# Designs tried in a protein design run: designed miniproteins, single chains. Part 107

Each design is a single chain, and the fold is of that chain. pLDDT is the mean over its residues in the fold that is shown.

## One batch from the design tools (miniprotein)

Design m3716
Fold by ESMFold2-Fast:
Structure m3716 (fold): chain A 99 residues (1-99)
Amino acid sequence: GSAVDQAKKLLDKIKSSDDPDVILEALNKLNDLVKNTKDKEVLKISLEAVDLALKSDDKGVLQQSLNLMMTILKTSEDKELILEAIGLALRAIGKLLDL
């Protein structure tokens, strides 16, 4: 569907850029998609996007990565997605504490 196509484009932006502003904009748009979808594929793409975004030491990127994981935790009842989102949220918190 349209939401999956948008999520894939946002993931590609994160894969192709080291610019914190570009990554942050893409994470914000993924967060909006996750809030409005039951689509497991959008949630999986968002987990991959955050795993890549956590290579950044930018505070804004780390804060939005955490926020996106919290949105997945509120939206999903899928045990595997929840466990992966918890792991990524803890990594984001760890990096924020090291700043």
Scores: mean pLDDT 88

Design m3717
Fold by ESMFold2-Fast:
Structure m3717 (fold): chain A 87 residues (1-87)
Amino acid sequence: SLLEKAREHLRLASENQDTDPELAKEHALEAVEAIAELLGLDEEVKEKLKEIVLKGINGEEIKPEEVEELMAYLAPKVAELAAALGA
């Protein structure tokens, strides 16, 4: 399932973040693709999410407004998904 694919890639990204940052980025981007498909995200939103994730892994500064705009858009969809998963 897309959820299991996202979960597996997020786990692998986390496990590799300190030892293999490039592999961690690959898994993080795969997780974003799976999450975007699961949540029905537009390509523009998906690309913004990838950009922020890559900035985070690279240790680059992320503007608070970029996170706030994405979270305002994603929060209802994430809450709906979390409720569906019994979280």
Scores: mean pLDDT 76

Design m3718
Fold by ESMFold2-Fast:
Structure m3718 (fold): chain A 72 residues (1-72)
Amino acid sequence: MLSGAELAALRELARKDPAAGLEAAKALIETLTDLDEQLSLVSLIYVIAKEKGDEETAKEAEKLAEELYAQK
């Protein structure tokens, strides 16, 4: 289970550096077993990357979401 403090820290990191946020999200995903929680983290990074115009990080987040869906 991800704490509210961990989620807030991830969001702030992603807002400053979407690529660093994606890497932090990948590490957190490895500790999670619930697909919906994993996808929520990926979606958070994707939205922030799109808002900041970081198309490369947004595409990497899309690919990660597809890989998570394929594992289900």
Scores: mean pLDDT 80

Design m3719
Fold by ESMFold2-Fast:
Structure m3719 (fold): chain A 83 residues (1-83)
Amino acid sequence: MTAPLPEEEQLKRFEELLKEAEEFIKNNPESLTEEEKEAWELIKKGASREEVEAFAERVGLDEGARRALLAVIEKAKKIKERK
């Protein structure tokens, strides 16, 4: 059964996933839409909630997708703050 991981282990796994995503994007930049590329830039720079909401409104993301993007960015910020 899947048990929730400690927050530190979740952040470490997420950092590994971000590195894998960065490598994939570098090798396959044309596989992303313009909106997905813009979302990745927001993740990399640790965008504010206001920037994410403005992006979501502009590209027509639903509430679920907006919340998911915000969650990813917040985890990315925590990883940067630890370094």
Scores: mean pLDDT 75

Design m3720
Fold by ESMFold2-Fast:
Structure m3720 (fold): chain A 91 residues (1-91)
Amino acid sequence: HMAEREKRSQELAREIAERLLRSHYRAWGLTDEAIEAVLQGKEEEAYRIALEHFRENGDEEAIETLEKYRPLLGVEGALTIYAFEKARRER
């Protein structure tokens, strides 16, 4: 069944992505409420929460990445790119 196959692949990919994102967001000090807003696609709330967090930490690179990619990929997409960039640099 083609549709069921695609749904299973999408569900698995989403589950893995959510686990990775929650791990990274918590490592950045975001609250569970902030993480949920990001994952639910509440763009304005997620943007404000993420921006406040990065400003409080003085993380200018995170702010620059968020501003650069948010118009193209949304807040979740921008934060995902930042997470990959940060992980690569810390290796």
Scores: mean pLDDT 69

Design m3721
Fold by ESMFold2-Fast:
Structure m3721 (fold): chain A 70 residues (1-70)
Amino acid sequence: SIYDELKEKIEKEMDKASENDYSKDEIIELLEKLKKEAEEKLKTAPEEEKGKLQELIDMLNDAIEKLKKM
């Protein structure tokens, strides 16, 4: 599913960021990129996938906002 593929991609990219000691700004940029990808997929996703994709977008947005306030 689109949801499962995006979730796996997010987890792999975050693992790479951790392994490569990404700065806060680099992590924010990465999360914003992943959020944009999720938003684009949401536009064409089947109705049954939209709820889960929206939850991923909300999770990414919350993480970005929290990091920006640090």
Scores: mean pLDDT 83

Design m3722
Fold by ESMFold2-Fast:
Structure m3722 (fold): chain A 65 residues (1-65)
Amino acid sequence: MSVAEQQAQLQRQIARYDSIISFLENQLQVATSRKDTNMAAQLQNQIDSLRSRRDRLQSQLSSLQ
């Protein structure tokens, strides 16, 4: 795979993670407003996990340039 193809693939994966994170952040705000502490904790854990994966992909993208 060319460097350009790897960059494009990583950019698409990062964009997908950003969309999922935004969706979950909206759900977290709803759970927090409802004082649903169990749901809020689960959503926060999912967001943190996805942010870690997104940051790893961003580091990989940076290493290709």
Scores: mean pLDDT 85

Design m3723
Fold by ESMFold2-Fast:
Structure m3723 (fold): chain A 104 residues (1-104)
Amino acid sequence: GSVGILRVRVEPKTAYEGEKITVTVEVRASQDGTVEVTAELLDENGNVIASATARVDVKAGQVATATLELEAKHAGKYTIRVTVRDLASGETVEAELEVEVKKK
């Protein structure tokens, strides 16, 4: 496709309630342009409780990095859903990771 997700990193590996969760997304596109990276934090019921979006300029065949921040106020099991949209082609790719937020 015109865009791909190469890596998604979530830090810290163990998050606590009210702590900032940093999501680092490495993307590669087939043509120069801009990609839109959205990270959503979904609770156990599939509700989006937090989201962040960043736009990143990309050069054909080179890796670009987006950094996004999310927060969960309550302990629980969450899914981080990353969506990358290539604004030139309209192609969208997704990745999901599970994260556990612990009580302080």
Scores: mean pLDDT 88

Design m3724
Fold by ESMFold2-Fast:
Structure m3724 (fold): chain A 100 residues (1-100)
Amino acid sequence: ASQAEVRAAVQTLRDLLEAGQITIEVDGEFLVITTSDDPAVQAAARAALETLEASGLVAVLQSGNTFFVTVRGGGEILSKAKTGLEALDALEAYLLEKLA
């Protein structure tokens, strides 16, 4: 994925989070993203996460409406986030630095 595609994917997740359509929690080195039961929200979140996986730096495991996200070499950065928005900001900054 390009830097522009990473920015777009993270922005999609921010928009869904701010709309209350997803929740994001930090559990150790995992981001735990849970979507609403709306299939369109689930599809948008999945597409954004697939874009991040295409970077080669992100791995995603799906269980129902919950996505478990890990970042190669970035777990410590994510674990410092206190909110879902801070976690997304840290994830974006890390991925953009590694793709530079």
Scores: mean pLDDT 84

Design m3725
Fold by ESMFold2-Fast:
Structure m3725 (fold): chain A 68 residues (1-68)
Amino acid sequence: SDLEKYVERAKEELRRLVSDPDTLANLLAHIDGLLQQVKNGEISEEEGKQEIDSLVDHARRLQQQRAA
């Protein structure tokens, strides 16, 4: 599905951004939880994508701060 492709691209980006294995595992689990919430009808696909985008953006900002 479109959402599953979106999830896989987000996970790929997180694997590039996050060097700490435990942090990466927690973020990947959070994305999987969002995907399940969409599949269960708890949130819309659009809401799930927005939450995933927010999570990836947060990880990007943290990585930039640690590199400085």
Scores: mean pLDDT 82

Design m3726
Fold by ESMFold2-Fast:
Structure m3726 (fold): chain A 97 residues (1-97)
Amino acid sequence: SKAEEQQLILRRIGRILRAIGGLVDIELYLKKKNPFLKESLKTSSGGAESVKEALETLREELEKLRKEAEKIGDQSTVSSVDKLLKNVDELEKEYEK
């Protein structure tokens, strides 16, 4: 049960990271900044030491990305990141139950 819930959350994190990748090489930017996020994309069977830690790290990287996009006036990326941050918040709440 709990292991299956962790797998579902990791798959949802992977979908969020792929959505970020659709924002003009942003996935490569995140992978360079945080090797843990790179590993999470490869996990298909158990293995995040902490799902909560993965979600917190993802939120921090998305917030940094949002600030950089805002600074250069990339409103499309800002809007996309805001949607992804909302998805991360929803996942954190599901994990906390």
Scores: mean pLDDT 57

Design m3727
Fold by ESMFold2-Fast:
Structure m3727 (fold): chain A 103 residues (1-103)
Amino acid sequence: MAEEDAKRAAEVVKKAASTGNEDLVVQTVRDLVETLIELAKRYPEAQKAAALMVRAIADAVIENASPETRKKVAEIFREAAKQASGEVRKALTDAAERLEKAS
């Protein structure tokens, strides 16, 4: 996964947030995170790229979503971290903490 994939993930989250629909933002993040966890499980080499995408998603949520949406996304990242390993688990845990502090 290239740096462009991280930018695309952030843009998708930003676009969802621009609708004012919190449920759409939460669902978009959930779908992206589930995809990244499955990718990292199948391809260990994707760990760093997946972690970069997790950070980009978290940054987009912090910058564009409401405090309530940030809390819901933090919970998604906390649950996702239980199923992840390596750099992706660390990125999910760190992102959840940042979202909680920003909420």
Scores: mean pLDDT 83

Design m3728
Fold by ESMFold2-Fast:
Structure m3728 (fold): chain A 74 residues (1-74)
Amino acid sequence: SNEEKIKELEKQLKGKTKDDPELAELLRELGEAYFELGKYLEAAIAYHEALTLEPDDEELRRKLAEALRKANEA
């Protein structure tokens, strides 16, 4: 389930530093899992964190914008 995936991703994130090459991808996956659960603000936070590590990622910018749009509609 997405809830189980979030718990596993959060566990993996606790062992990561900002220099870890996997951090941005784990944060993207966390954002996607939150988005699927309708937790748009949490999704936006995760996407924003991933985007600070990968600032030129157009796909992340679009995902962040969509999550923020949906959070504001709640």
Scores: mean pLDDT 83

Design m3729
Fold by ESMFold2-Fast:
Structure m3729 (fold): chain A 64 residues (1-64)
Amino acid sequence: SRELAEQAKEYAKQGNIAKAWDKIAELAARGAPPELVQEAARAVAKEAGIPTSELGEAAAKDRK
């Protein structure tokens, strides 16, 4: 749902990349359209100041 995408962006704004990534993963797991998942990932990456391709690695580092 759009609510999960908005929560992901909010966590990214707070510097919580791990939780932002978890919300994107939850959005995908619930069967959201690929376009919405990609849009959410790009928005989170932009808020975090990193390339979208590095978002998963950044979330893994933030989790540790």
Scores: mean pLDDT 79

Design m3730
Fold by ESMFold2-Fast:
Structure m3730 (fold): chain A 100 residues (1-100)
Amino acid sequence: SLEEELLELLEELRELLEERKKTADPATAQVLDEMIELVERLIEAVEKKDYETAEKYAKELEDLFLRLHTVEDPADPALRRMAELLGRAFRLLDELLKKE
């Protein structure tokens, strides 16, 4: 289902954020912590089928990802993978919103 695919992408994103945090400097780690918290809230909203709340968390997550670009190397493969996962997750969330 679209919900299952979205949840799998969000779980992969959370794991990638947690892994990146292990080697991050304090400024980057703070942004990653905030992103992890939002991903967890986004997962909860999707599980509850509260796609309007999920969209709000997704927008906040996008804003934090832009902040991450100010402290991370933009050529970092992990940052590029995060962008891919976020883009795919946002597309699936949009499809779920159209279905409701």
Scores: mean pLDDT 81

Design m3731
Fold by ESMFold2-Fast:
Structure m3731 (fold): chain A 68 residues (1-68)
Amino acid sequence: MEEEKVKAAEDAAVYSLEQAIKSGNREAVLEGIKNLKETLKKAMPELSDEQIDEVYKKAVERAKELLE
């Protein structure tokens, strides 16, 4: 189901950003955030724009909390 795919995408995106943040490589984190939405669209083209936006927002919010 698409809902299950959205959850998996969100978990993967958040995990990847958290690992990048822990590495101390701010440039990699910013590049990851910038490309996250496009990467999600390519990896999961069945997801709607709204579902991708939700995953993106949640991942970025968690990344911001860890950066600042």
Scores: mean pLDDT 72

Design m3732
Fold by ESMFold2-Fast:
Structure m3732 (fold): chain A 84 residues (1-84)
Amino acid sequence: SKRTEEEIHDAFVEIVEKFKDDPEKMLEALKDYVIDLLKEGENPVNIAEQIGKLRDEGYLTTVQEAELSVILGINDIKRAVSKF
């Protein structure tokens, strides 16, 4: 991976702050960033840990964390299927 945990965290915070007045655009941008991280070969566990940290820090709601976790799970299934 070309990104550190701090760089991933900072990028998530930037997205949250940029779209704080538009929760639907915020979720779309966060989902897009998660997908980009997965395409770049970032470990899904590390991405999930950073999302959990953002929730603990108050940047994300529990519902937003859950929606991002669904995207991680769907992409993990797609990776497993694409290897067959």
Scores: mean pLDDT 77

Design m3733
Fold by ESMFold2-Fast:
Structure m3733 (fold): chain A 85 residues (1-85)
Amino acid sequence: IDEAVEAYKEAVEDALKNEKEKKYKLAVIVYMEKDEKYVEEAIEMAKKLGFEKVEVFKLESEEEKKELIEKIKEVNEKFQEELEK
């Protein structure tokens, strides 16, 4: 999940650098094994929405999902602070 968190962090940092243009380069897709059949559809949707790059990460357990949610929340709080400067 650390790679998924870093990819999300990079995507947000890139978005902040281009905030006036509202351009997003990277889409991050995270899935559980049970939802694997929907991953291709999600990738197609991201490309259709104009994202330049799509990163895909598989979560191995419910514990990883919970940890990812907490880490994404921390990343969002950090970038919200930067955005409010």
Scores: mean pLDDT 68

Design m3734
Fold by ESMFold2-Fast:
Structure m3734 (fold): chain A 87 residues (1-87)
Amino acid sequence: IEKKLEEGEKYFKEGKFEEAIKYYNEVIAESDDLELIEKALLGIGEVYKKQGKLDLAIEAYELGLSIFPDSKKLKEALEEAKKLKKE
């Protein structure tokens, strides 16, 4: 599972956004580790943000916050995406 998260991060850095999302979704589907699931949801949001798909990024971060309501990283990412959408 950790290896799939690393593969998702690698594909994201390479600009292979579809592959990055695929691996992040596999982490969410296969992991029971809450930290890995949170990182995968953050990763999906960052992929969409990088593509300029801000509505999808906001949805990913909001989904993450419904699962992790006290996550500072998800709250900060959501606020940033909302600011980018208004600009």
Scores: mean pLDDT 80

Design m3735
Fold by ESMFold2-Fast:
Structure m3735 (fold): chain A 84 residues (1-84)
Amino acid sequence: MMKSKEEIYEEFKKIIEKYKDNEELKLEKLKEYVEKLLKEGQDPRVILEVIKKLKEEGYLSEKEATELDVIIGLHLIQEAVAKL
């Protein structure tokens, strides 16, 4: 099941708002959501674009955006290795 860029953006914002009072739990829930999207076959590039937009708009810190980007990067490496 494929989500639109707008749906992913709105779902990220909901997680950020829900867990705004607990920075560690917020990051954990954002990581879980990214992993779920990747598991469901969502395009990693669309996820990266949403993370970049949220960072540019101030909803994600540099650290949070970087940690989410690392998860996506590791997934891309794993998928590339699996094709060998």
Scores: mean pLDDT 82

Design m3736
Fold by ESMFold2-Fast:
Parts: C-alpha cells; structure tokens; sequence
Structure m3736 (fold): chain A 72 residues (1-72)
C-alpha cells in the first residue's frame, strides 16, 4: 500500500516534467511511466523503484545539460 502510493506520487512528478523536456526525452519518460504503471498494477515494488530511479536519473541528466547550455 505505502509503496504503491509513493510510486503514484513519483509517476505524477514524471508526468509534470513531460511538457518541459524534448520530444526524444518525452518518449523515454513515457516508457518509464508505462513501466511504473505496470509495476504498480502488478504490486511489484522492485520494478516500481527501478522505474522511479531511471526517471529521476533522466531528469537529472536533462537538468545538467540545461545548466551547461546556460553558461553561454
């Protein structure tokens, strides 16, 4: 129960990031969100955690790239 609620909260955070990233990164985020939704439906906490970690890793890489571009 707690794991599923936490995973749904992270899923919402990833959804909020979709309009802020490139089309290529949107596709990657959508695939991660699909896997997260499947993990929640299956009650698989390990799969849900992996999807969450992968999603935030992608967002962190996007944020770092934006910082490098803003140094111009």
Amino acid sequence: AVVAETARRYRRALEQALPLVSPEDQEKLREIMRRLDEAIAAGDPQAARKAVEEGFKLLTEIAKKRVKESKK
Scores: mean pLDDT 75

Design m3737
Fold by ESMFold2-Fast:
Structure m3737 (fold): chain A 86 residues (1-86)
Amino acid sequence: MDVSRSIVSLVTRRVREIAERDGREETLRLVEETEEKALKAKSPEEMAEIFREAARRMRELGDDRSADIFEATADTLLQIAKEEKE
């Protein structure tokens, strides 16, 4: 299993659970959209860009917690991309 794809699935599952508990329907839709796009991405760098854009949209929705998690995920994906270039 690709580590970056595992991270995408784990993070989107966790944020979805939080959003469902808190009744954040717009965040739920954004998480589903982000997971679909990220799993179709060609590289961890593309996945990171997708998560950063989703985090920006989450902040516009007032969901700073989910945005922070997605930004941290983007940073992790970029670190994986850097390691793969070795």
Scores: mean pLDDT 82

Design m3738
Fold by ESMFold2-Fast:
Structure m3738 (fold): chain A 55 residues (1-55)
Amino acid sequence: SPELERLKAERDRIAEELDAAVRRYQATGDPEDLAKVRELVARFAELQAEIERLE
């Protein structure tokens, strides 16, 4: 479905952003960068749950 394709594309985008955010946090150790990692992990989990519900 178009919705499933959109959700998978968004999940892939968030996965790339998460990889970048993790690398940034590893370099900086800043709490703000850790907060961004946590935000992206939560969003990835939400998208994965939506995808699994539609499959």
Scores: mean pLDDT 87

Design m3739
Fold by ESMFold2-Fast:
Structure m3739 (fold): chain A 60 residues (1-60)
Amino acid sequence: MEELKEKVKKRLEETKKQIDAFYERQIAEHADDPERVEKIKSAAEVAKKTAEFLAQREIK
């Protein structure tokens, strides 16, 4: 069980890093629209929370 948890944790960290990179690019493309930037930031947080939820489900 511990080995699986560590493997899932490393994958989650990589996934969160890729999510951050993707949404940073989206923010840069829409920097002229503050309202859209705020929505993109919210979407990034939701995406990271979803990744954490899926990772927790995988280790249970």
Scores: mean pLDDT 79

Design m3740
Fold by ESMFold2-Fast:
Structure m3740 (fold): chain A 100 residues (1-100)
Amino acid sequence: SDQQAIQLLQQSIRLLQQSIRLYQQGNVDDGSRLATQAVILTSVGIGRIQTINDQMVQLMQQVIRQLDQGIQLSTQAGNDDVAQRLQSVRDGIQNVISQS
C-alpha cells in the first residue's frame, strides 16, 4: 500500500542519513550495515507504491539524494558491493519517477 511505501521510504531515509554520518566518521562497518538495510527497505517500499503523486515523487527524490551521497561515500571507503546495491536501487527509483 502507499501508506506502507511512505513509511518504508521514510525509514530508509533515516537509515541512509545515519549510514552517511557513520561513513563520514570512518565507521565503515556500521555505515555499510545500515546502508544495506536501507537498500532492502527502499526496494520493498518501491514495490508497495500503488499511486505516484507529487508527494510520492518528492519522497522518492529525497531518497535518491541520500543514495547518491551513500554511493559516493561507500565507493571512497572501498565498499564496492554496497555502492553497487545503492546504485541499483537508485536507478530503480529514477526509473519509477521517469515513468510517472
Scores: mean pLDDT 90

Design m3741
Fold by ESMFold2-Fast:
Structure m3741 (fold): chain A 74 residues (1-74)
Amino acid sequence: SSLVDQGQALIDQTEAAIKAGDLDKAKALIDQGLGVALEVLREGGERGDTELIAQGQAMLDRIEALAAEVKKKE
């Protein structure tokens, strides 16, 4: 789905921003990625799509891990 693709792209961009030391960019991308992950979870829940729910949960977990990495580097 386009939302899953958007979420993955935001995760990839966030990882690149963290690696580059651009923590302000990483924070903005984390906020965007969190929004996308929550939309994937909402859509999956509304549709009863267990695979989509699992993808949304995996995105949320990864974004939360990236947010923790950013916080440790502040």
Scores: mean pLDDT 87

Design m3742
Fold by ESMFold2-Fast:
Structure m3742 (fold): chain A 91 residues (1-91)
Amino acid sequence: SEASQVLVKGSFELSVKVQKLIDEGASEEELLELIDKSVEKIRKEIDRIAEELRKQGKEEEAKTEKERALQTLERFERDMRDIVREEMEKR
């Protein structure tokens, strides 16, 4: 689905950026701000895709796609925050 493609691309790009910043010695605040901004951007794109499906009369598909994508995004956000926490505990 388009929502899955947005999630996969956004998650990959965020993972690459987080790893690069960790390698460059970025602060916990900088890492968490990047995660917050990137997750919010992905969430807005998912909402846009769901709204387009609703406008096409695909109400149930829009709800299912949004719920699945947001659940996966929430899990990904938690995993990213855990990586940051573990990195900070090692410093």
Scores: mean pLDDT 87

Design m3743
Fold by ESMFold2-Fast:
Structure m3743 (fold): chain A 61 residues (1-61)
Amino acid sequence: EADAIAERLAELGREQGKKIAEMFVKEGVSKPEDIEPFAEAGERVGRNAGLLVYEQRLAAA
């Protein structure tokens, strides 16, 4: 189901975005308030990737 795959990749993307932002904060490149915007960006990228994967799986059947 498209939504299930999209939601799983959205959640993964959100976690990865948060981790990247946390690394930037540790390096002094970003601030703690930048963590949420990075998480949201990762979530959007992951959700869009999930929809693409679903479409490819349908085409492969």
Scores: mean pLDDT 78

Design m3744
Fold by ESMFold2-Fast:
Structure m3744 (fold): chain A 103 residues (1-103)
Amino acid sequence: KVEIAPEDEALVRPNPLLRELLEKVGVTAEYLTYNELEAAIAKWIAKEKLLDPENPNIVLLEGTLLGELFGVKEIDLLNTEEIRARLLKNVTRLSPEEQARLL
């Protein structure tokens, strides 16, 4: 199947658990772009100090909200495609018609 390029400006609606995580970094918007979502996740990881001190590319997720969302104990920040795929499973992408209604 053809790889669909991510529309970084497309609006997404986080699920309730992801929204709880976003609220912890001051993001309360019902809809945000994928780029805003990635930035908020990076800010949350930094705030919670989840980076492995021996390997700062590894995020320690066991017992965290993000670990619950992804279903994993750790994630490699260098594996950006896996991070994107896991985030997209936890958001609802808006159709072009739904985006037009919200603007």
Scores: mean pLDDT 74

Design m3745
Fold by ESMFold2-Fast:
Structure m3745 (fold): chain A 67 residues (1-67)
Amino acid sequence: MPLSVEADHTHRLAVDLRKRYDDLDRRGDEMMRIDPVRGRVLREEADRLRERYDTAVVGYRTLVDQI
């Protein structure tokens, strides 16, 4: 069934996105103490990935609910 394969793929994508934004958010916090301008840029990038993660989580939930 294509939906179960798509749900697995979306789950893996969400896990990867979460790891990426967690890493960027952590690095952004560290950079804010050294260079606030660079820290802000990293935090904004983390926020973008967080939005992508939220979208992927909603998509995953929708797919699972259809199975």
Scores: mean pLDDT 80

Design m3746
Fold by ESMFold2-Fast:
Structure m3746 (fold): chain A 66 residues (1-66)
Amino acid sequence: PKVEIREEDGKYVATVTAGEVVGRGTGDTPGSAILEALKEVREKGGDEVAAKGAEKAVEEAHKLGI
């Protein structure tokens, strides 16, 4: 899985790609944006796909000091 974070209009936008499933989330922090993106991945690809995205998201959150 791939996790990308960008800042847009004072908010964070995260894109989580797990295989061919892409989830996008927006939040006031990088972590909340990642969690919203993972929610969309789970809704589109199911819990197994979301679990792989969550592992990568935890690594990215750690890099951001959260």
Scores: mean pLDDT 72

Design m3747
Fold by ESMFold2-Fast:
Structure m3747 (fold): chain A 66 residues (1-66)
Amino acid sequence: MAQERRRELQAFARRMSALMQPGDLLTVSLTSDGLANIDFESSDAQRREEMLREGEELRRRLEQLN
């Protein structure tokens, strides 16, 4: 359970690191039930929407691990 969540978070972090540009801000907060809240701030609206979609996909996978 914790290992699976860590793998999902690690994979997500790697993808986000590859896609992020200087000046972007990604906030990931874990809830007490093991779900993730993800927010992304960028001057590039297109990249912001892509990152939020990646975050929604991560959230769905984490929900299935509960």
Scores: mean pLDDT 70

Design m3748
Fold by ESMFold2-Fast:
Structure m3748 (fold): chain A 75 residues (1-75)
Amino acid sequence: GSHPTAALVALGEHYFAQGRYEDAIIAYEAALELATSDAEKARIYANIGRAYEALGRYEEAEKYYALALELDPSI
């Protein structure tokens, strides 16, 4: 069966690959609402950070990377 969190992460990655960074963030934020583990949330926070960095929004990117590292220091 399709896992809804994984499907939304994949959608976000697809938008990111196309340069659609704002759409990627929306998909990742939807995935974040469904995420149940700290490891899953950390990966999504890192993906949101990457999208903000791609947009040149470095302050937001840094905040999301910090959230990811707080939940999983190995990221």
Scores: mean pLDDT 85

Design m3749
Fold by ESMFold2-Fast:
Structure m3749 (fold): chain A 83 residues (1-83)
Amino acid sequence: MEEKEELIKRAEELAEKYDKSDDFVDQVNAALAEIVKALIENSPVFTEEDIERVKRILDRLEDPEYLEKQRAEWEAFVEKRKA
Protein backbone atom coordinates (compact mmCIF):
# COMPACT_ATOMS: atom_id res chain seq x y z
CA MET A 1 0.00 0.00 0.00
CA GLU A 2 1.62 3.24 -1.25
CA GLU A 3 0.06 5.34 1.54
CA LYS A 4 1.63 3.13 4.24
CA GLU A 5 5.04 3.46 2.53
CA GLU A 6 4.60 7.26 2.36
CA LEU A 7 3.84 7.44 6.11
CA ILE A 8 6.91 5.30 6.91
CA LYS A 9 9.07 7.62 4.77
CA ARG A 10 7.62 10.74 6.43
CA ALA A 11 8.26 9.32 9.93
CA GLU A 12 11.84 8.36 8.95
CA GLU A 13 12.56 11.84 7.52
CA LEU A 14 11.15 13.52 10.66
CA ALA A 15 13.23 11.28 12.96
CA GLU A 16 16.41 12.10 10.98
CA LYS A 17 15.60 15.85 10.90
CA TYR A 18 14.92 16.15 14.65
CA ASP A 19 17.81 13.87 15.67
CA LYS A 20 20.20 16.48 14.18
CA SER A 21 18.82 19.17 16.54
CA ASP A 22 20.44 19.99 19.90
CA ASP A 23 17.03 20.83 21.40
CA PHE A 24 15.62 18.39 23.97
CA VAL A 25 12.05 18.66 22.61
CA ASP A 26 13.32 17.93 19.08
CA GLN A 27 15.18 14.84 20.40
CA VAL A 28 11.93 13.63 22.04
CA ASN A 29 10.05 14.21 18.77
CA ALA A 30 12.76 12.23 16.91
CA ALA A 31 12.14 9.29 19.26
CA LEU A 32 8.36 9.62 18.77
CA ALA A 33 8.80 9.58 14.97
CA GLU A 34 10.94 6.40 15.26
CA ILE A 35 8.23 4.74 17.41
CA VAL A 36 5.51 5.73 14.90
CA LYS A 37 7.61 4.29 12.05
CA ALA A 38 8.11 1.00 13.95
CA LEU A 39 4.36 0.73 14.69
CA ILE A 40 3.47 1.25 11.00
CA GLU A 41 6.11 -1.27 9.81
CA ASN A 42 5.10 -3.96 12.34
CA SER A 43 1.32 -3.57 12.06
CA PRO A 44 -0.24 -6.61 10.29
CA VAL A 45 -3.51 -4.66 9.83
CA PHE A 46 -3.46 -0.98 8.82
CA THR A 47 -7.00 0.41 8.52
CA GLU A 48 -8.15 3.73 7.01
CA GLU A 49 -8.68 5.05 10.57
CA ASP A 50 -5.10 4.08 11.48
CA ILE A 51 -3.85 5.97 8.39
CA GLU A 52 -5.80 9.08 9.46
CA ARG A 53 -4.46 8.90 13.05
CA VAL A 54 -0.85 8.53 11.87
CA LYS A 55 -1.30 11.42 9.39
CA ARG A 56 -2.56 13.66 12.23
CA ILE A 57 0.45 12.75 14.41
CA LEU A 58 2.93 13.38 11.57
CA ASP A 59 1.16 16.62 10.58
CA ARG A 60 1.61 17.94 14.15
CA LEU A 61 5.29 16.93 14.20
CA GLU A 62 5.77 18.74 10.85
CA ASP A 63 3.94 21.92 12.01
CA PRO A 64 6.59 24.58 12.81
CA GLU A 65 4.15 26.56 15.02
CA TYR A 66 3.32 23.48 17.09
CA LEU A 67 7.03 22.64 17.47
CA GLU A 68 7.93 26.21 18.46
CA LYS A 69 5.17 26.17 21.10
CA GLN A 70 6.46 22.84 22.50
CA ARG A 71 10.03 24.20 22.71
CA ALA A 72 8.85 27.43 24.37
CA GLU A 73 6.77 25.50 26.94
CA TRP A 74 9.74 23.24 27.78
CA GLU A 75 12.14 26.21 28.14
CA ALA A 76 9.60 28.00 30.38
CA PHE A 77 9.30 24.86 32.54
CA VAL A 78 13.10 24.58 32.90
CA GLU A 79 13.49 28.31 33.72
CA LYS A 80 10.67 28.17 36.31
CA ARG A 81 12.43 25.21 37.98
CA LYS A 82 15.69 27.22 38.23
CA ALA A 83 13.94 30.17 39.87
Scores: mean pLDDT 76

Design m3750
Fold by ESMFold2-Fast:
Structure m3750 (fold): chain A 98 residues (1-98)
Amino acid sequence: SLLEKLEEALRLAREISRRVSELAKSQEDPVEAFRLMMAAAGFETNIEIALEALRKGRLTPQLIEDVITDARQLGELVRERMPELVPEVERIIELLEE
């Protein structure tokens, strides 16, 4: 169901945020660390908003498309700094496009 897909997407987004925060503690460039942390946190928040919208019967196709767009943008950022997180981002996209 779409609910189960969004709940799994949120679980993956939280894991991405956790791992990004751990990497940020060892980054030499604080600006790059901050950008990645903000992108990950914003993405997690947008999935939480989509989940609440679904629970309230107010989820729109546009909101799902916005989450997918955010996931693709996050994927580009992590590919350069944390390529090991790319599979988690791609899994979120797969869940939401199916």
Scores: mean pLDDT 83

